Designed miniproteins, single chains, continued (5). Designs and how they scored, part 12

Each design is a single chain, and the fold is of that chain. pLDDT is the mean over its residues in the fold that is shown.

## One batch from the design tools (miniprotein)

Design m16388
Fold by ESMFold2-Fast:
Structure m16388 (fold): chain A 81 residues (1-81)
Amino acid sequence: SVEEVTEELIKEAEKAIAESDDVSEVLSRFFETFAEIVKRRKLSPEETVEALREVARYLEENSDKPQALALAKALRFYTQP
């Protein structure tokens, strides 16, 4: 489900953020894992966009770390119409 995917993506985002203070490294690690999850779960474009918006919202509400907010901003940009 989209909820299970969102939870998995949040955990991967939190892991990347915890393991690095470098924005580029956090983005790279997250998007590599994200691409694998999308392929493995065969997510539709709509499901993918919905999950990424929820991850961005979670990071915006639960983190003040610059690398976390940078990831949230990238996810917002990626999911714009």
Scores: mean pLDDT 86

Design m16389
Fold by ESMFold2-Fast:
Structure m16389 (fold): chain A 79 residues (1-79)
Amino acid sequence: SKGIEEGLYKPLEEAKKLFEEGKKNKDIEKLKEAKKKFEEVRERIERGRVPEPERKELLEEIEKLLKEIEEEIKKLEEE
């Protein structure tokens, strides 16, 4: 699974770090950057040749994280 690690897991880890930092610092710009990175990873999975069950698991994880980011951005914009 080297292709998954280099092309998907590393970018996903980077997006998670941006989300954690944005959440900790209440930084809307970093949260939006994390959202964009997660959307880019999702598009690569959808267009790529990712085997099951990793494909389903990664897409479900990203969908959950995107929802959490959108909720966090909304809370900060309403403060």
Scores: mean pLDDT 80

Design m16390
Fold by ESMFold2-Fast:
Structure m16390 (fold): chain A 77 residues (1-77)
Amino acid sequence: MTLVLDGTPEEARRLLDVVERQLEAGNTDALPLERIELPYSKNEEVEGVKIIGTAKKTSPEGEEKKRMAIELARRLA
């Protein structure tokens, strides 16, 4: 499985910390990995995690989807 995310390494690192909380709350259950594909899929690797996609900084929806995708990839690793 792969994640979809197009952002900065610092942002991705921060999102990983936040997404762990979302997982504990069960938030990721609403958005399965296969359906967490951001528009304009692009390939990136952060700290050994393959992340692919695009997210808008001014769009909270895009930020939320990035967090979900990162979490799912970590669980699959």
Scores: mean pLDDT 47

Design m16391
Fold by ESMFold2-Fast:
Structure m16391 (fold): chain A 88 residues (1-88)
Amino acid sequence: AEARGRALIAKGEELINKAKELEEIGKLGKPLPEGEKGEELFAFFREQYQKALETYGPDAPAEKFLEEMLGVPIKEGKKLIEEGKKLL
């Protein structure tokens, strides 16, 4: 149970951290970082963007689309952390 709780917390923290990094980059108008970290953030962005396209369609305003897209993994991450803490 403890090992499972720790794994859920770690997964939740990873989702929140990736979403926050993308939000910070967007607010500062900076390019994605180079190397593996940038590739991971781009893959994460692409996955969330594809899911949002399936929900809102291609005609959705970009600003509203990005706001909602980044909110989903933050909400999911918080849920995973709560469930993990219950197992500790």
Scores: mean pLDDT 74

Design m16392
Fold by ESMFold2-Fast:
Structure m16392 (fold): chain A 62 residues (1-62)
Amino acid sequence: SLLEALRFAIESVRRGVPEDEVIDRLMREFGLDEETARVLVSTARGWLDAGYEPELGPPEPR
């Protein structure tokens, strides 16, 4: 599902996996096209920068 793909992207980016590898795995394992995979990687970076953690849920505005 798209949600599982996003969680995978967040975890992979957080662990320092190269973007090209994350994109390739998203396409192969989740059946996403390259553009969608790139958007998910970009989204994961933005959410991590905003303090999102997969275990804690989305960042709370303050």
Scores: mean pLDDT 74

Design m16393
Fold by ESMFold2-Fast:
Structure m16393 (fold): chain A 80 residues (1-80)
Amino acid sequence: PSRAERLSMLSYIRSLLPASQLALLSEEEFNELKELLRKADYESLVKFVSELAKRLAGKTGDRERGEERLAELRAIAESD
């Protein structure tokens, strides 16, 4: 998968899951999200992120944890 594809997918993740909600994912959920982003599996990622956004709607987690998780996703998206 291309860097451009992963950056597009990261933009989609960020549109539905702000950093505050990324903080609320379990380690298993976050690891799955990272794998879907690495593979650029758009169809599976859209389904997964949509279900997470539905479950986490209106909830806010730890800002620092969320920003750390966003940084990890950005690093994956920016890799060639």
Scores: mean pLDDT 85

Design m16394
Fold by ESMFold2-Fast:
Structure m16394 (fold): chain A 84 residues (1-84)
Amino acid sequence: MAAFEAEREARAARLRELAAEAEATGELEAIERAAREYARAVREVALAAVEAGLGTHSREEIEARFAAEEAAYEAAVAALRAAA
């Protein structure tokens, strides 16, 4: 648990650093769009795999996980745009 949370904190810190650099160069919106498209594609593949009977998670678990991650991402994007 602790190691997983430490990794998430490290990734969040790195994303904040990259977002600050992108905002300074005016590239934040392009990065946001690319990240959203990638996340959508990953979610579709994960749901298709569950429907095909692959993996150990239910469709509802995958959907709940992606919904939580999407909400967190939108909150982070809104905070960055408010700071810009």
Scores: mean pLDDT 67

Design m16395
Fold by ESMFold2-Fast:
Structure m16395 (fold): chain A 68 residues (1-68)
Amino acid sequence: MSEIENELKKIDEEYRKKVKEINQRAETLAASDLPREQRLAESRRLYEEFQKIRDEYLKKKTEILNKK
């Protein structure tokens, strides 16, 4: 149990760190002087990256939880 809990904690920390990086990039983009169309395109790419990060996190978490 403790080992599984530690693995889950590690995956949660990795996910949190990646989400923080995406949020930081989004803040930088929002503060940029880029044209609106370019900001929207970059925001869309960040959202796609976030979706992939979230999906991988959920997949890994489910796999760990199902190892019982």
Scores: mean pLDDT 80

Design m16396
Fold by ESMFold2-Fast:
Structure m16396 (fold): chain A 68 residues (1-68)
Amino acid sequence: GEIEELREKAIELIEKDESLSEKTKKGAIQAIKSGNLTELRAALKELERVGASKEILETIKKIIELLE
């Protein structure tokens, strides 16, 4: 479904982003896989803080919108 496609896209984008630390990647991917809104919002905040790409941020925002 759409949520599953967005999760796969977000994970791929995060894994490809060489500017992100391994710890940040692991935490964000775990939050995406959990589908937990609190964890997803926390991951979004951390990714914004570390300067993750706009495409990563927008993809996670869409996942959050679909889970609300």
Scores: mean pLDDT 86

Design m16397
Fold by ESMFold2-Fast:
Structure m16397 (fold): chain A 89 residues (1-89)
Amino acid sequence: SSVQQLQQTYQQIQQNYDSARQDVSNAGRYFQQGVDAAVQGGRSSPGGDAYIQISDRYRRVGDNGTPQTQIVQTQRIRDFVQNRLQSEQ
């Protein structure tokens, strides 16, 4: 179900956020993993198009952003998915 997919996406992003926070040197890699998981989870949900558009922007930031910027953007994606999950329950 779309709720289960969003739950999985949220958990993946949370793990990536925690990893990036603990290891700043790997923030870019963990950020990209979170974005990819979020895009896959968002595709099946109402309003997923908006999430995909945001994720496309964050991919570009991940390629050229600093570790600090990538951590912040990962947190924002996490919060977005969490809010979507709450609204679907």
Scores: mean pLDDT 55

Design m16398
Fold by ESMFold2-Fast:
Structure m16398 (fold): chain A 100 residues (1-100)
Amino acid sequence: SKELQELRLKYSNSKDAAEKVGLIRDMVEEILRQLKAAGAPPEVLQQVQDLLKTIDEIGAEVEALKPQASDPAVAARIRTLLLQAHLALGQAEALLLKVG
């Protein structure tokens, strides 16, 4: 969708891991909005809500780790968290494709 394309562009231009997780959250929230508009079943809407909660937890951990990002171990953890946020986005996108 146009809204998801705009968010992906913002993501590509971001240099901050916490901002990138926030943009992933915005993409999943837009997916939830489209699923609601399409009349997706309550169980599908709940799955996307659970993914949003996971992304919020990831975002909180990235923000907490950010001051220590000069430590290579902390930087590696932030990269792992960003990958987990991307996996959550992929799950939300798969649900949107399944509903049509």
Scores: mean pLDDT 89

Design m16399
Fold by ESMFold2-Fast:
Structure m16399 (fold): chain A 100 residues (1-100)
Amino acid sequence: MLYYAEEPKKKEYSEEELKEIKEEVDRILETARRASPESQAWFLSLHKDPEAARAEIAAAEKAAEEMEKELEELLKKLEEGEIDERTVVLKTTALALLLI
């Protein structure tokens, strides 16, 4: 319970800091989205059954849409001072890994 005891207080985020966090989130997701077509093409090339491979891609895209909604809710909570930056970064990283 004490590995991150020295994290900044939730209510210490300034408007400028919140803007920087949002810009970093957008940068990570945009980078992942640009990589996505190449990753999908590579994945399809490895599968003996392209129909099964396409079904897996469709499932991953659906999961990504749900994670994007969750990330939007987390960004709102960050603005309200309810969560810390690390929570948002971890969710953004998980979504980025799902997109590529």
Scores: mean pLDDT 70

Design m16400
Fold by ESMFold2-Fast:
Structure m16400 (fold): chain A 71 residues (1-71)
Amino acid sequence: MNPQVLKLIEELQKAWEADDKLGAAVRLLQILGLEGPKAESAIQALLAHTNLNQDDVEELLAIVEKGKYVP
């Protein structure tokens, strides 16, 4: 895996544990930008390397969508 993606996954988990959902969402957006068309693989890696479940990832994706279109 890309070392930059692993670093972002670690930072995302720390933000999530601190209840900084916006910080976690920003890291997810950065991961998706680095993975490009492999976004599904990035999501699977997040589930494998963090304590986040599918519902948590969907919540972060909703925040990312809102942040992208409503700055």
Scores: mean pLDDT 73

Design m16401
Fold by ESMFold2-Fast:
Parts: sequence; structure tokens; C-alpha cells
Structure m16401 (fold): chain A 83 residues (1-83)
Amino acid sequence: KEERRRAIEARLAEFDKHLPILEEYAKTHPLAQKFLDAYREAKEALEKGDIDKAEENLTKMEGYYAQLVAEDPEFARKLAEAS
């Protein structure tokens, strides 16, 4: 339980650095909006102690993020600059 929670928290913290870029992209890109929706659900699930739901939403976030990086070279460039 604690190990799973810590892993989810660490992965979410990695995405926190990229949130401003994702929020800007969400205005025009459906994948970025889906990512932010899943991010919100994951954070809410962690607050409630629902580790399974948090992990499910983290998996969705990672999928949307990977697709966005693969499909949008400008997004990938901005992420590299922000890291």
C-alpha cells in the first residue's frame, strides 16, 4: 500500500513540472485536456486513499502524455526545455 502510494506520488510530481505547458495545450488539444482530467482524478483518489483509482488514472495520464509527445514535436520540445 505505502510503496504503491509513494510510486504514484513520485510520478505525479514529475508531471507537476510540465503542468503549465499541458494547461496551455489543453486549450486546443484533446489529449492534453484528457491528461488534465485524469490528473485531477488521480489527485482526488490519492486524497481519499483510493490507491487503485489513483493508479488507474495515472496509467491513463501516462498514455495520453506518450501520445501527445509522439504526435506533437513542438510539445516534446517545450517539455525538454522545461526539464
Scores: mean pLDDT 80

Design m16402
Fold by ESMFold2-Fast:
Order: sequence, then C-alpha cells, then structure tokens
Structure m16402 (fold): chain A 91 residues (1-91)
Amino acid sequence: SKEKAIEAIDKMKELLESERKNLTPEQQKKVDEAIKLLDEAKTAVENGQFDEAVENIVKAINLAKEAGISQETLDEIIRLASEAVDALLKS
C-alpha cells in the first residue's frame, strides 16, 4: 500500500537524520541529498510513479553509503527500502 511505503520512507529519513549530526560537513551534504531523494520518492508514491520512487530510493541508499552512514544503520535502511518496494508491488 502507498501508506506503508510512505511510512517506511519516513523511517529511512529519521535514521539518516539521527546519524547526520556525527558526520563531517561534506558527508552531511550527501545525507541531505539522500533525504531530498527520499522526499521525491514519497511524492512519486503519492502520484503512483512507482518506478521513479524505487529509483530515488536506490539513489538515496547509494548516497547514504558514500556519506559514511554506519553499516548497522545502512542495513536497517535497506530493510525499510525492501518493505517500501514490497508495499508498492502489493498495491
């Protein structure tokens, strides 16, 4: 469902924001770009543009990895991304 996908994306954003404070300014910029892509993914979900939503989620995860987000947090973000994609496919 769209609601479950949006909830999962919001949780991914919260995880990124929680680690942002412990990063360098250059890494924080990449996290901010990842959060923006997750906001664009939410908009794509609302508009029924599921392929665009998935593309933006993947781009956000890649930026989070490049930003140096911890492996523990990254694994949880990937799990939430899988929940978001599964929720869209079952819509």
Scores: mean pLDDT 87

Design m16403
Fold by ESMFold2-Fast:
Structure m16403 (fold): chain A 83 residues (1-83)
Amino acid sequence: TMSRLQSLFDKYQELSNRFQQALNNGDIETAKKLLKEMREIYEEMRELAKQANTPESLLILLDVGGSTTGFEIALRSQEQKAK
């Protein structure tokens, strides 16, 4: 349902903010852990979006998926620069 998806999206945004703070502080290990939690939320949202099968749920899923991929790329880049 949209209410469940909204709750997961809110949690994802909170983790995203913490992830960005960790990267800004050079805390790569914390950023890795936060990204793993964000991926778990994405998987939950993906399953709910498939069940809901509404344009709103699918658009939220696409936004979260795209953001997660972007953060994975950013983290990998920072890991390579930090070594």
Scores: mean pLDDT 81

Design m16404
Fold by ESMFold2-Fast:
Structure m16404 (fold): chain A 97 residues (1-97)
Amino acid sequence: SELKELFLGIVQNMNKDILDAVRQLAPDKVAEVQRLADDLLARLSEATSLDEAIAEIDAYTKRLLALLADNPDLVAAVEAITQLAKGQMEAVAELLS
């Protein structure tokens, strides 16, 4: 499960960056974003493939974008941060395959 541990680390860093941005730009939404982040980590603990992990991140991202829709700077930040995390996961999966 070295690949799974690396994926969890990437997503933990992704969630930290998202929560840091939300704390600055939409502090009233921090608790809800934290719940979505915790749910994502639980779902990823059950994921058995890169494709399943990416699908969970995509579902999480859609929920975040809906929650943060009133703040275009947060929308842009979430899109950039989640895209970077997916790219990192794909790169690690290729390296370890």
Scores: mean pLDDT 88

Design m16405
Fold by ESMFold2-Fast:
Structure m16405 (fold): chain A 76 residues (1-76)
Amino acid sequence: AEEEARRHLARGEADLKAGNYQEAVEHFKRAAELTPDSELGARAYLLLSRAYLAMGKFDEADKWLEKGQAVLAKLG
C-alpha cells in the first residue's frame, strides 16, 4: 500500500509539473485513499490543495489543506 501510494505521489507530482492538473488530482486522491492517516496521506492532501490552487479552485484547495494539516497535527 505505501509503495503504491509513493508511486501515485511521484506520478501526480510529474503531472502537476507538466500542467496536467486533473491527472495530478486523480493520482493524489489515490495516494490519500491508500494511506489516509499517515505522513504520505498528509503529503497527498497538501499536494491536492496545490493542484486545486493551480486550477483556481480555492474552496477545494482549502478543504484538502485542512485535511492535510489535521493529519500532520495527529502525527506530531
Scores: mean pLDDT 86

Design m16406
Fold by ESMFold2-Fast:
Structure m16406 (fold): chain A 86 residues (1-86)
Amino acid sequence: SNKEMLEVARLTLRGLQAALRGDKATAQEYLARVRALKARSTDPRVRALGDEMAELVEEALASDDPILLVGRILWAIGVLLDLELS
């Protein structure tokens, strides 16, 4: 559902923001919540978005690169806005 897609985007943004602050533990908690939502959803769009968003947070955490993190945050905001306007 669009509601679940919005939740995936919001959780991802929160995780990326935590990673940018150096709070890897909180970022991992949000990543786990994205994965849990993806796993229990019956909507293939939610599962696809959840997989993509989880990968972005993992890549950001692995690189520990603030420029990459800012780029991922801007992209996640774009997805959130698109879903809100749809």
Scores: mean pLDDT 79

Design m16407
Fold by ESMFold2-Fast:
Structure m16407 (fold): chain A 61 residues (1-61)
Amino acid sequence: SMMDQAMSLIEQMKQALLDGDFDRAEELRNQFVGLMQTLPPDQQQQLWQRYAQALGDVLDS
């Protein structure tokens, strides 16, 4: 599903950030944002919350 793809992009972006691959993280973020535009608002809100949590986890690492 599109939701599963978006979740996968969040996890890949988190891994790229942990690896210090900021170019890859930006590429994955752009793919995530593009995918978000195809989803209903309620699903977008859920994914933005998960995205924020993933970034928080990286910063707390």
Scores: mean pLDDT 84

Design m16408
Fold by ESMFold2-Fast:
Structure m16408 (fold): chain A 63 residues (1-63)
Amino acid sequence: SLLAEAQRVRAEAERHRQLSEEYDKKAKTSTGKEKKIYERKGAIHFAVAGILEAAADVLESLA
């Protein structure tokens, strides 16, 4: 069902939010090029989580 798919997508979004927070923590304790890499990874996971949450909202609206 669309509701079941929305729940799976929301769970995946939550995993990406957790990864974003972990990379942000690693960035805070890193310096130089390593810091920038963790900041980029954190930003990517943050963006992916937002896209997945929007997709889940659409799936729920169609159910």
Scores: mean pLDDT 90

Design m16409
Fold by ESMFold2-Fast:
Structure m16409 (fold): chain A 87 residues (1-87)
Amino acid sequence: SSMEEDREIARRLFAILSHFLRTGDADAAVAALRELFERHGYSPEEAAALIRGLQELIRSLADAGLVPEARADAFLAALDRLEAEIL
């Protein structure tokens, strides 16, 4: 990938995560992630790797008290379903 594409992916991913942190809307976040994967031509393996990274990040944020446990659990469950659909 180009440096410009990697930057755009990071920017969109940050926007998706920031929106989720404000709203708690896990379904909207997962829908936006699907669009990101399709737009940038992610393989199933690349998409699964990013999902696992997000799962680790969300667990860390919940452990730090930055995300309510119920919101973290909802997002983790939605990410698990997304990974199962992709793989």
Scores: mean pLDDT 85

Design m16410
Fold by ESMFold2-Fast:
Structure m16410 (fold): chain A 64 residues (1-64)
Amino acid sequence: TAATRAAAGSAYLSGLASGNEEAAEAARKQAFDGGTAGEAQGDPQLASRLGGEAGRKALEEAGA
């Protein structure tokens, strides 16, 4: 959905801004997976929250 794609896109752009393309790809994947899990629960707000949280965690773990 739009919420999941927005979270994935935001995480990807943040990773690219750090100069780490591998971290950007990892963050995009984690944000997409998190958002999709939230959507599976039928909650678009949960999709945004889980997607954003997963993306941020992936970037932090990569040192970005």
Scores: mean pLDDT 75

Design m16411
Fold by ESMFold2-Fast:
Structure m16411 (fold): chain A 102 residues (1-102)
Amino acid sequence: MITVEVSPKELTVKEGESATLTAKYSGDPLPEVTWLRNGRPVETDPSLSEEQKSRFTITVDEEKKESTLTISNLKKEDSATYTAVATNEEGTAEASSKLTVV
């Protein structure tokens, strides 16, 4: 059984600040986590500019079973639904967070 939870579920931050979203996951074998922005992978989305991608940092701590997405120097265009997808050979689980930049 695969599980994933994202915290916070909803976040409102000011333009120019940073947002951090943490996915906590479990499964056997341990799943791989991929982050989506409005349903598209953040690392490979061709609609995202290199500037936008450079502000996205994904870190994985396998011992804590956490994947963290940090978005620095927030712009209003970063307002989106961010989804963590945990995948292994048994299937997938998803959890989403809504980010609003004001």
Scores: mean pLDDT 83

Design m16412
Fold by ESMFold2-Fast:
Structure m16412 (fold): chain A 107 residues (1-107)
Amino acid sequence: MQQTQQNMQARQNGDLDKMAQDTQAYIDQLQQKIADLEKQAAASTDPREREALQQVIQQYRLSLDHAQKSLDAIQAGDFETGSRHSVQSVGYQLRAIGVLVDLELEK
């Protein structure tokens, strides 16, 4: 009983550590995307492109906020809350992609 609980806990800790590492890598990628989009917006001379890029940046910032909350929950051992925030983060990333697709289709 006690040894089985220790083995389950060690496995759960290993899975949580990997999940935290993967979430941190995802956060780093989102921060880089936001920085690149902010540079693109600043360099744009098209008011419509600048407005669309600001909408994309807003959606990625919301994605980043939920990714950070996911990491915090995972580090606290709350997988359910972490998973919920991870899903919300992906949802905002998909909305950002939708704005970019609409911008390209209007050309």
Scores: mean pLDDT 81

Design m16413
Fold by ESMFold2-Fast:
Structure m16413 (fold): chain A 90 residues (1-90)
Amino acid sequence: NPAIDFLKNNKNKSSVTIPESLLTPRAYKVYGNKKFTPAEAALLLLIEGDTKTAKELASYLELDEETLNRIRFRQITVKIINEIKKRLKK
């Protein structure tokens, strides 16, 4: 599963805030000023349907862009979505 592999390969990165310029106004209301790992941020933007912004974020944060490019919204399992949402509640 490319999404699980991406999270595993990037789990030890420091927490970051998603730049406002990479969020839609709608997404910023929900996710702005919250801290994520870079992998969580990239997958969250993919879940919101913003594939281009997720790739830009991955490049900026020096993530495994090749693995991210293999992930499509349909390939993100409910389990991965729930793991990201669980971390957002903390």
Scores: mean pLDDT 58

Design m16414
Fold by ESMFold2-Fast:
Structure m16414 (fold): chain A 86 residues (1-86)
Amino acid sequence: MAMREEHIRKLEEVLEEMLELAAALNAPTAEELEAARAKLPEWLREVLENAELLREAVLNTSTSNPSVRRYQELVLRAAEHALAAK
């Protein structure tokens, strides 16, 4: 079903956006960024397998830091796309 593939594609886009945000916040070395990028397929699998737990974890975590809040928003969107892909 094309709709499921669309949600997986959007999940991949959100994971890439999360990497970009993490790089902006943590200023990783080129080696660290490459290692993180190499783990994207594993993170995709983990989000697909644990979407409900990830969603619940984000909803139960409070933060006053705007950057952390933005990251939580991306994690929530990733989990919602993973759930919609089922």
Scores: mean pLDDT 74

Design m16415
Fold by ESMFold2-Fast:
Structure m16415 (fold): chain A 86 residues (1-86)
Amino acid sequence: MEKELQEKLEEFEKKIKEAKSMEEAEEIILEFLREVVGMSDEQLELYRRALRERDEAAAQAFLASLTPEQLELLQKLSEVLEKVAS
C-alpha cells in the first residue's frame, strides 16, 4: 500500500515537472485527486470552483468534505508541489 502510494507520488512529480503550462499542471493535479486521493465528482467540482473562480464558499465546502485519509494525501501532494515549485 505505502510503496504503491510512493510510486504514484513519484509519477505525479515527474508529470508536473514535464508540464509546459499552468493548465496542463492543473489537469495533472485533478487526475491525481480523482485517481489516487479518490475524490468524488462533487469534491472535484468544489476544488475546480475554488481554484478557478476563487469561490471561498466552494473552498470551505471542499475542505469540510475531506476525509482524514484524503487530507493526508493532499498534504503529501502539497509537499511534492512545493518541491517542484522550488
Scores: mean pLDDT 77

Design m16416
Fold by ESMFold2-Fast:
Order: sequence, then C-alpha cells, then structure tokens
Structure m16416 (fold): chain A 63 residues (1-63)
Amino acid sequence: SKEEVLKRAREFLEKAKKEGNDSYARIAERVIELVEKGMDPDVAEAFIAMIEALYKIEKERKK
C-alpha cells in the first residue's frame, strides 16, 4: 500500500541520514516526494527495494 511504501522509504531515509550517506538520503527523499505526488505504490516499492539492495552492497564493499 501507499502508506507501507512511505513508511519503508522514511525508515530508509532516517537510516541513510544517520549513517551520513547524503546521496542515498536524497534518493529516498525523492521517492517519498514522487509517491506523495501519485506515483504507483508497486513501482515505488520495487524502487525502494532496489535502492536498499544497492545501499547494502555499497556498505559491504566499504568493509
């Protein structure tokens, strides 16, 4: 649902901000804006899942 996608995106945004990753925080903010403007929640969910996966890979690479 739209509410679940927004919650997930906001949780990711807070995590990225806490970890100092401004680039991923900006991406999360943009997804939230697009969902609020009427983006399909299923498309937004797929996009959030992709950026979460990419962020995890980037963090593993820096270890």
Scores: mean pLDDT 80

Design m16417
Fold by ESMFold2-Fast:
Structure m16417 (fold): chain A 60 residues (1-60)
Amino acid sequence: MVELSEEQWEELVSKARELRAQGLTLDAVVAAMTDYLMEKYGLSREQATQAALEALASLL
C-alpha cells in the first residue's frame, strides 16, 4: 500500500464518494483520483492507481 496519512486517506475517500455520487463509473472515478493523487501528492501513476483502488474498496 502507498503510505498516506490518515487525514490524506480520509480526504481521498471523501473525494471518491463525491465522484461516485455525481454518477461517474468506477473506472472514471479511478482515473480521476489517479490524476488527483499524482498532482497533489506527487505519486507515480502506479502508486496513485493503487491508492485510488484502495480508497474505493473502503466504500464497498
Scores: mean pLDDT 78

Design m16418
Fold by ESMFold2-Fast:
Structure m16418 (fold): chain A 78 residues (1-78)
Amino acid sequence: MITEEDFLSKLTPEEKAEYEKASARLQAALRDPTVPREEIIKAIEEYSKLVVEIAKRNGDEETAKLIEEITKDSIERI
């Protein structure tokens, strides 16, 4: 039960920049109806991989596991 704000507050400036770039890319893909499903899946996988790596670097195994589960669910629904 960590909020996005709480998660972001634990990140280094570099990790926060990486997260924001991945998040922006995912949001752009989801908003563009011309983006094929394969590109949306790639954006979700890239976002998830980065967030999981950042969470693990900060010892946040619970957030890493949660993101992996959410990613699987999201891909199955797209």
Scores: mean pLDDT 74

Design m16419
Fold by ESMFold2-Fast:
Structure m16419 (fold): chain A 93 residues (1-93)
Amino acid sequence: MPMIVRKFTEEEIKELKEAVGDPEKARRVAEKYPFVTDGSPLSRQLHEALVRSGSGNLVTAYDPKENSRLTVVTTRDNGQWQSSASKSTKPPV
C-alpha cells in the first residue's frame, strides 16, 4: 500500500498516545489509519522496510505539544497480526 502523508488532528494524536503500551489499541489505530504518516525521513525508511517484508501497517504522527513522535507498527507473525505503539521525545532527523 502507498504511504499517505498528512497532518494528524489533536484528537487523532490523543488516540495514538493512548495506544502506547496497549497492543490492542495499537492494532485498532493501524487499522483506522493504514500507512498514514507524517512523511518524515524516519517514516519513509520504516515504510520501505515494511514494503520489503511484504506485510504490515505503519502510522506515524508528530505531537507538537510534547515535541514527540508517535509510531505504530503492525507486522504479521506466524499468521497473526502483532501491533506495537511507541513514543519518542527526540525530533525526527
Scores: mean pLDDT 74

Design m16420
Fold by ESMFold2-Fast:
Order: sequence, then C-alpha cells, then structure tokens
Structure m16420 (fold): chain A 88 residues (1-88)
Amino acid sequence: DELEKAKKELEQKFKDLERAYKDYLDTPPSSQEEYDEKLQKVKQAEKDLQQAIDNLSKYDKKKADEAKKRLEQLKRDAEERALQIGLS
C-alpha cells in the first residue's frame, strides 16, 4: 500500500530531522567545521522530509498538510533553541 509506505517514510524522515537538529544543537562550540558539517546534515534532512511530505500529498492531502505544520513547528523550535545557545 503506497499510502502506508508514504506514512512510514514520513515518520522515519521526521526522526532523522529531529536527530540532525539534536546533533547540531548539542555540538560543542569548539569547532566551526563540525557545526558546518552538522548544519549540512540538517539541511539534507529537511529536504528529505519535504520530499516525503510531497509524496504523501499524492495520497492524503490532509495528512500531508498536518505534516507540513509539524515540520514548521519543529523548525521554529530548533531556531529558537539555536538563538538561545548563540547559534544562527
């Protein structure tokens, strides 16, 4: 079932993005190179998740819209945390 596959891929991509944010935000402040590498992983995970949302929208627009709202909230939470610890 393509819908069930899309839902499972979406949940996996959310977990991947949450992990990438955690790794980025938990990075010790001693390495600019490490921050840049982890930021690239965050950007890739965001793209992968957006692709999963776009795929889900072909089968269930309402669930895709809900996932988009969840992604925007996750981005806001990560940006607020980054500002609190001095990352931009």
Scores: mean pLDDT 82

Design m16421
Fold by ESMFold2-Fast:
Structure m16421 (fold): chain A 81 residues (1-81)
Amino acid sequence: MVEELSEEELEEALKAGEAMAAKTLLQGLHSDDEEHRKRAEEKMKELGWTEEQLRETVKRNAEVAKAVAERLGVTLNADLV
């Protein structure tokens, strides 16, 4: 059996990591804890990312997941009982 990840699976894994980092930074920016907000802002400046870029990264990851689900014939939301 093939145990190596395909090129697509590797790209998806990298994108998942990127989306998780972006989501964590966004949560930090909107935290009620001033120190968490400050750390998130400092990390964003270090990485050269803006809040808009973080939001776009999270959104794109969600859109890709939705497109994959639709391609596989799976619905993310079902209007069932």
Scores: mean pLDDT 65

Design m16422
Fold by ESMFold2-Fast:
Structure m16422 (fold): chain A 71 residues (1-71)
Amino acid sequence: HMKEVEELRKKARELLAQIEATTDPEEASRLYGELKEIAEKIVKLDPSLQKEVDEMLRRAAEHKAALLRKA
């Protein structure tokens, strides 16, 4: 349903923003796990959003990796 997809996309964007704002690699890892679960739900409901979801996960993973390198 369109409303459910919109709510999940909003949640995914909020999680990505939190990941990119955190300086704690452990917090980034936990938030990345949550984002990954939301991403899987989005793609199952609307496969056309796969590229958008992959890009969000890529950005989150890059930030997480940068924090781990800094530690």
Scores: mean pLDDT 83

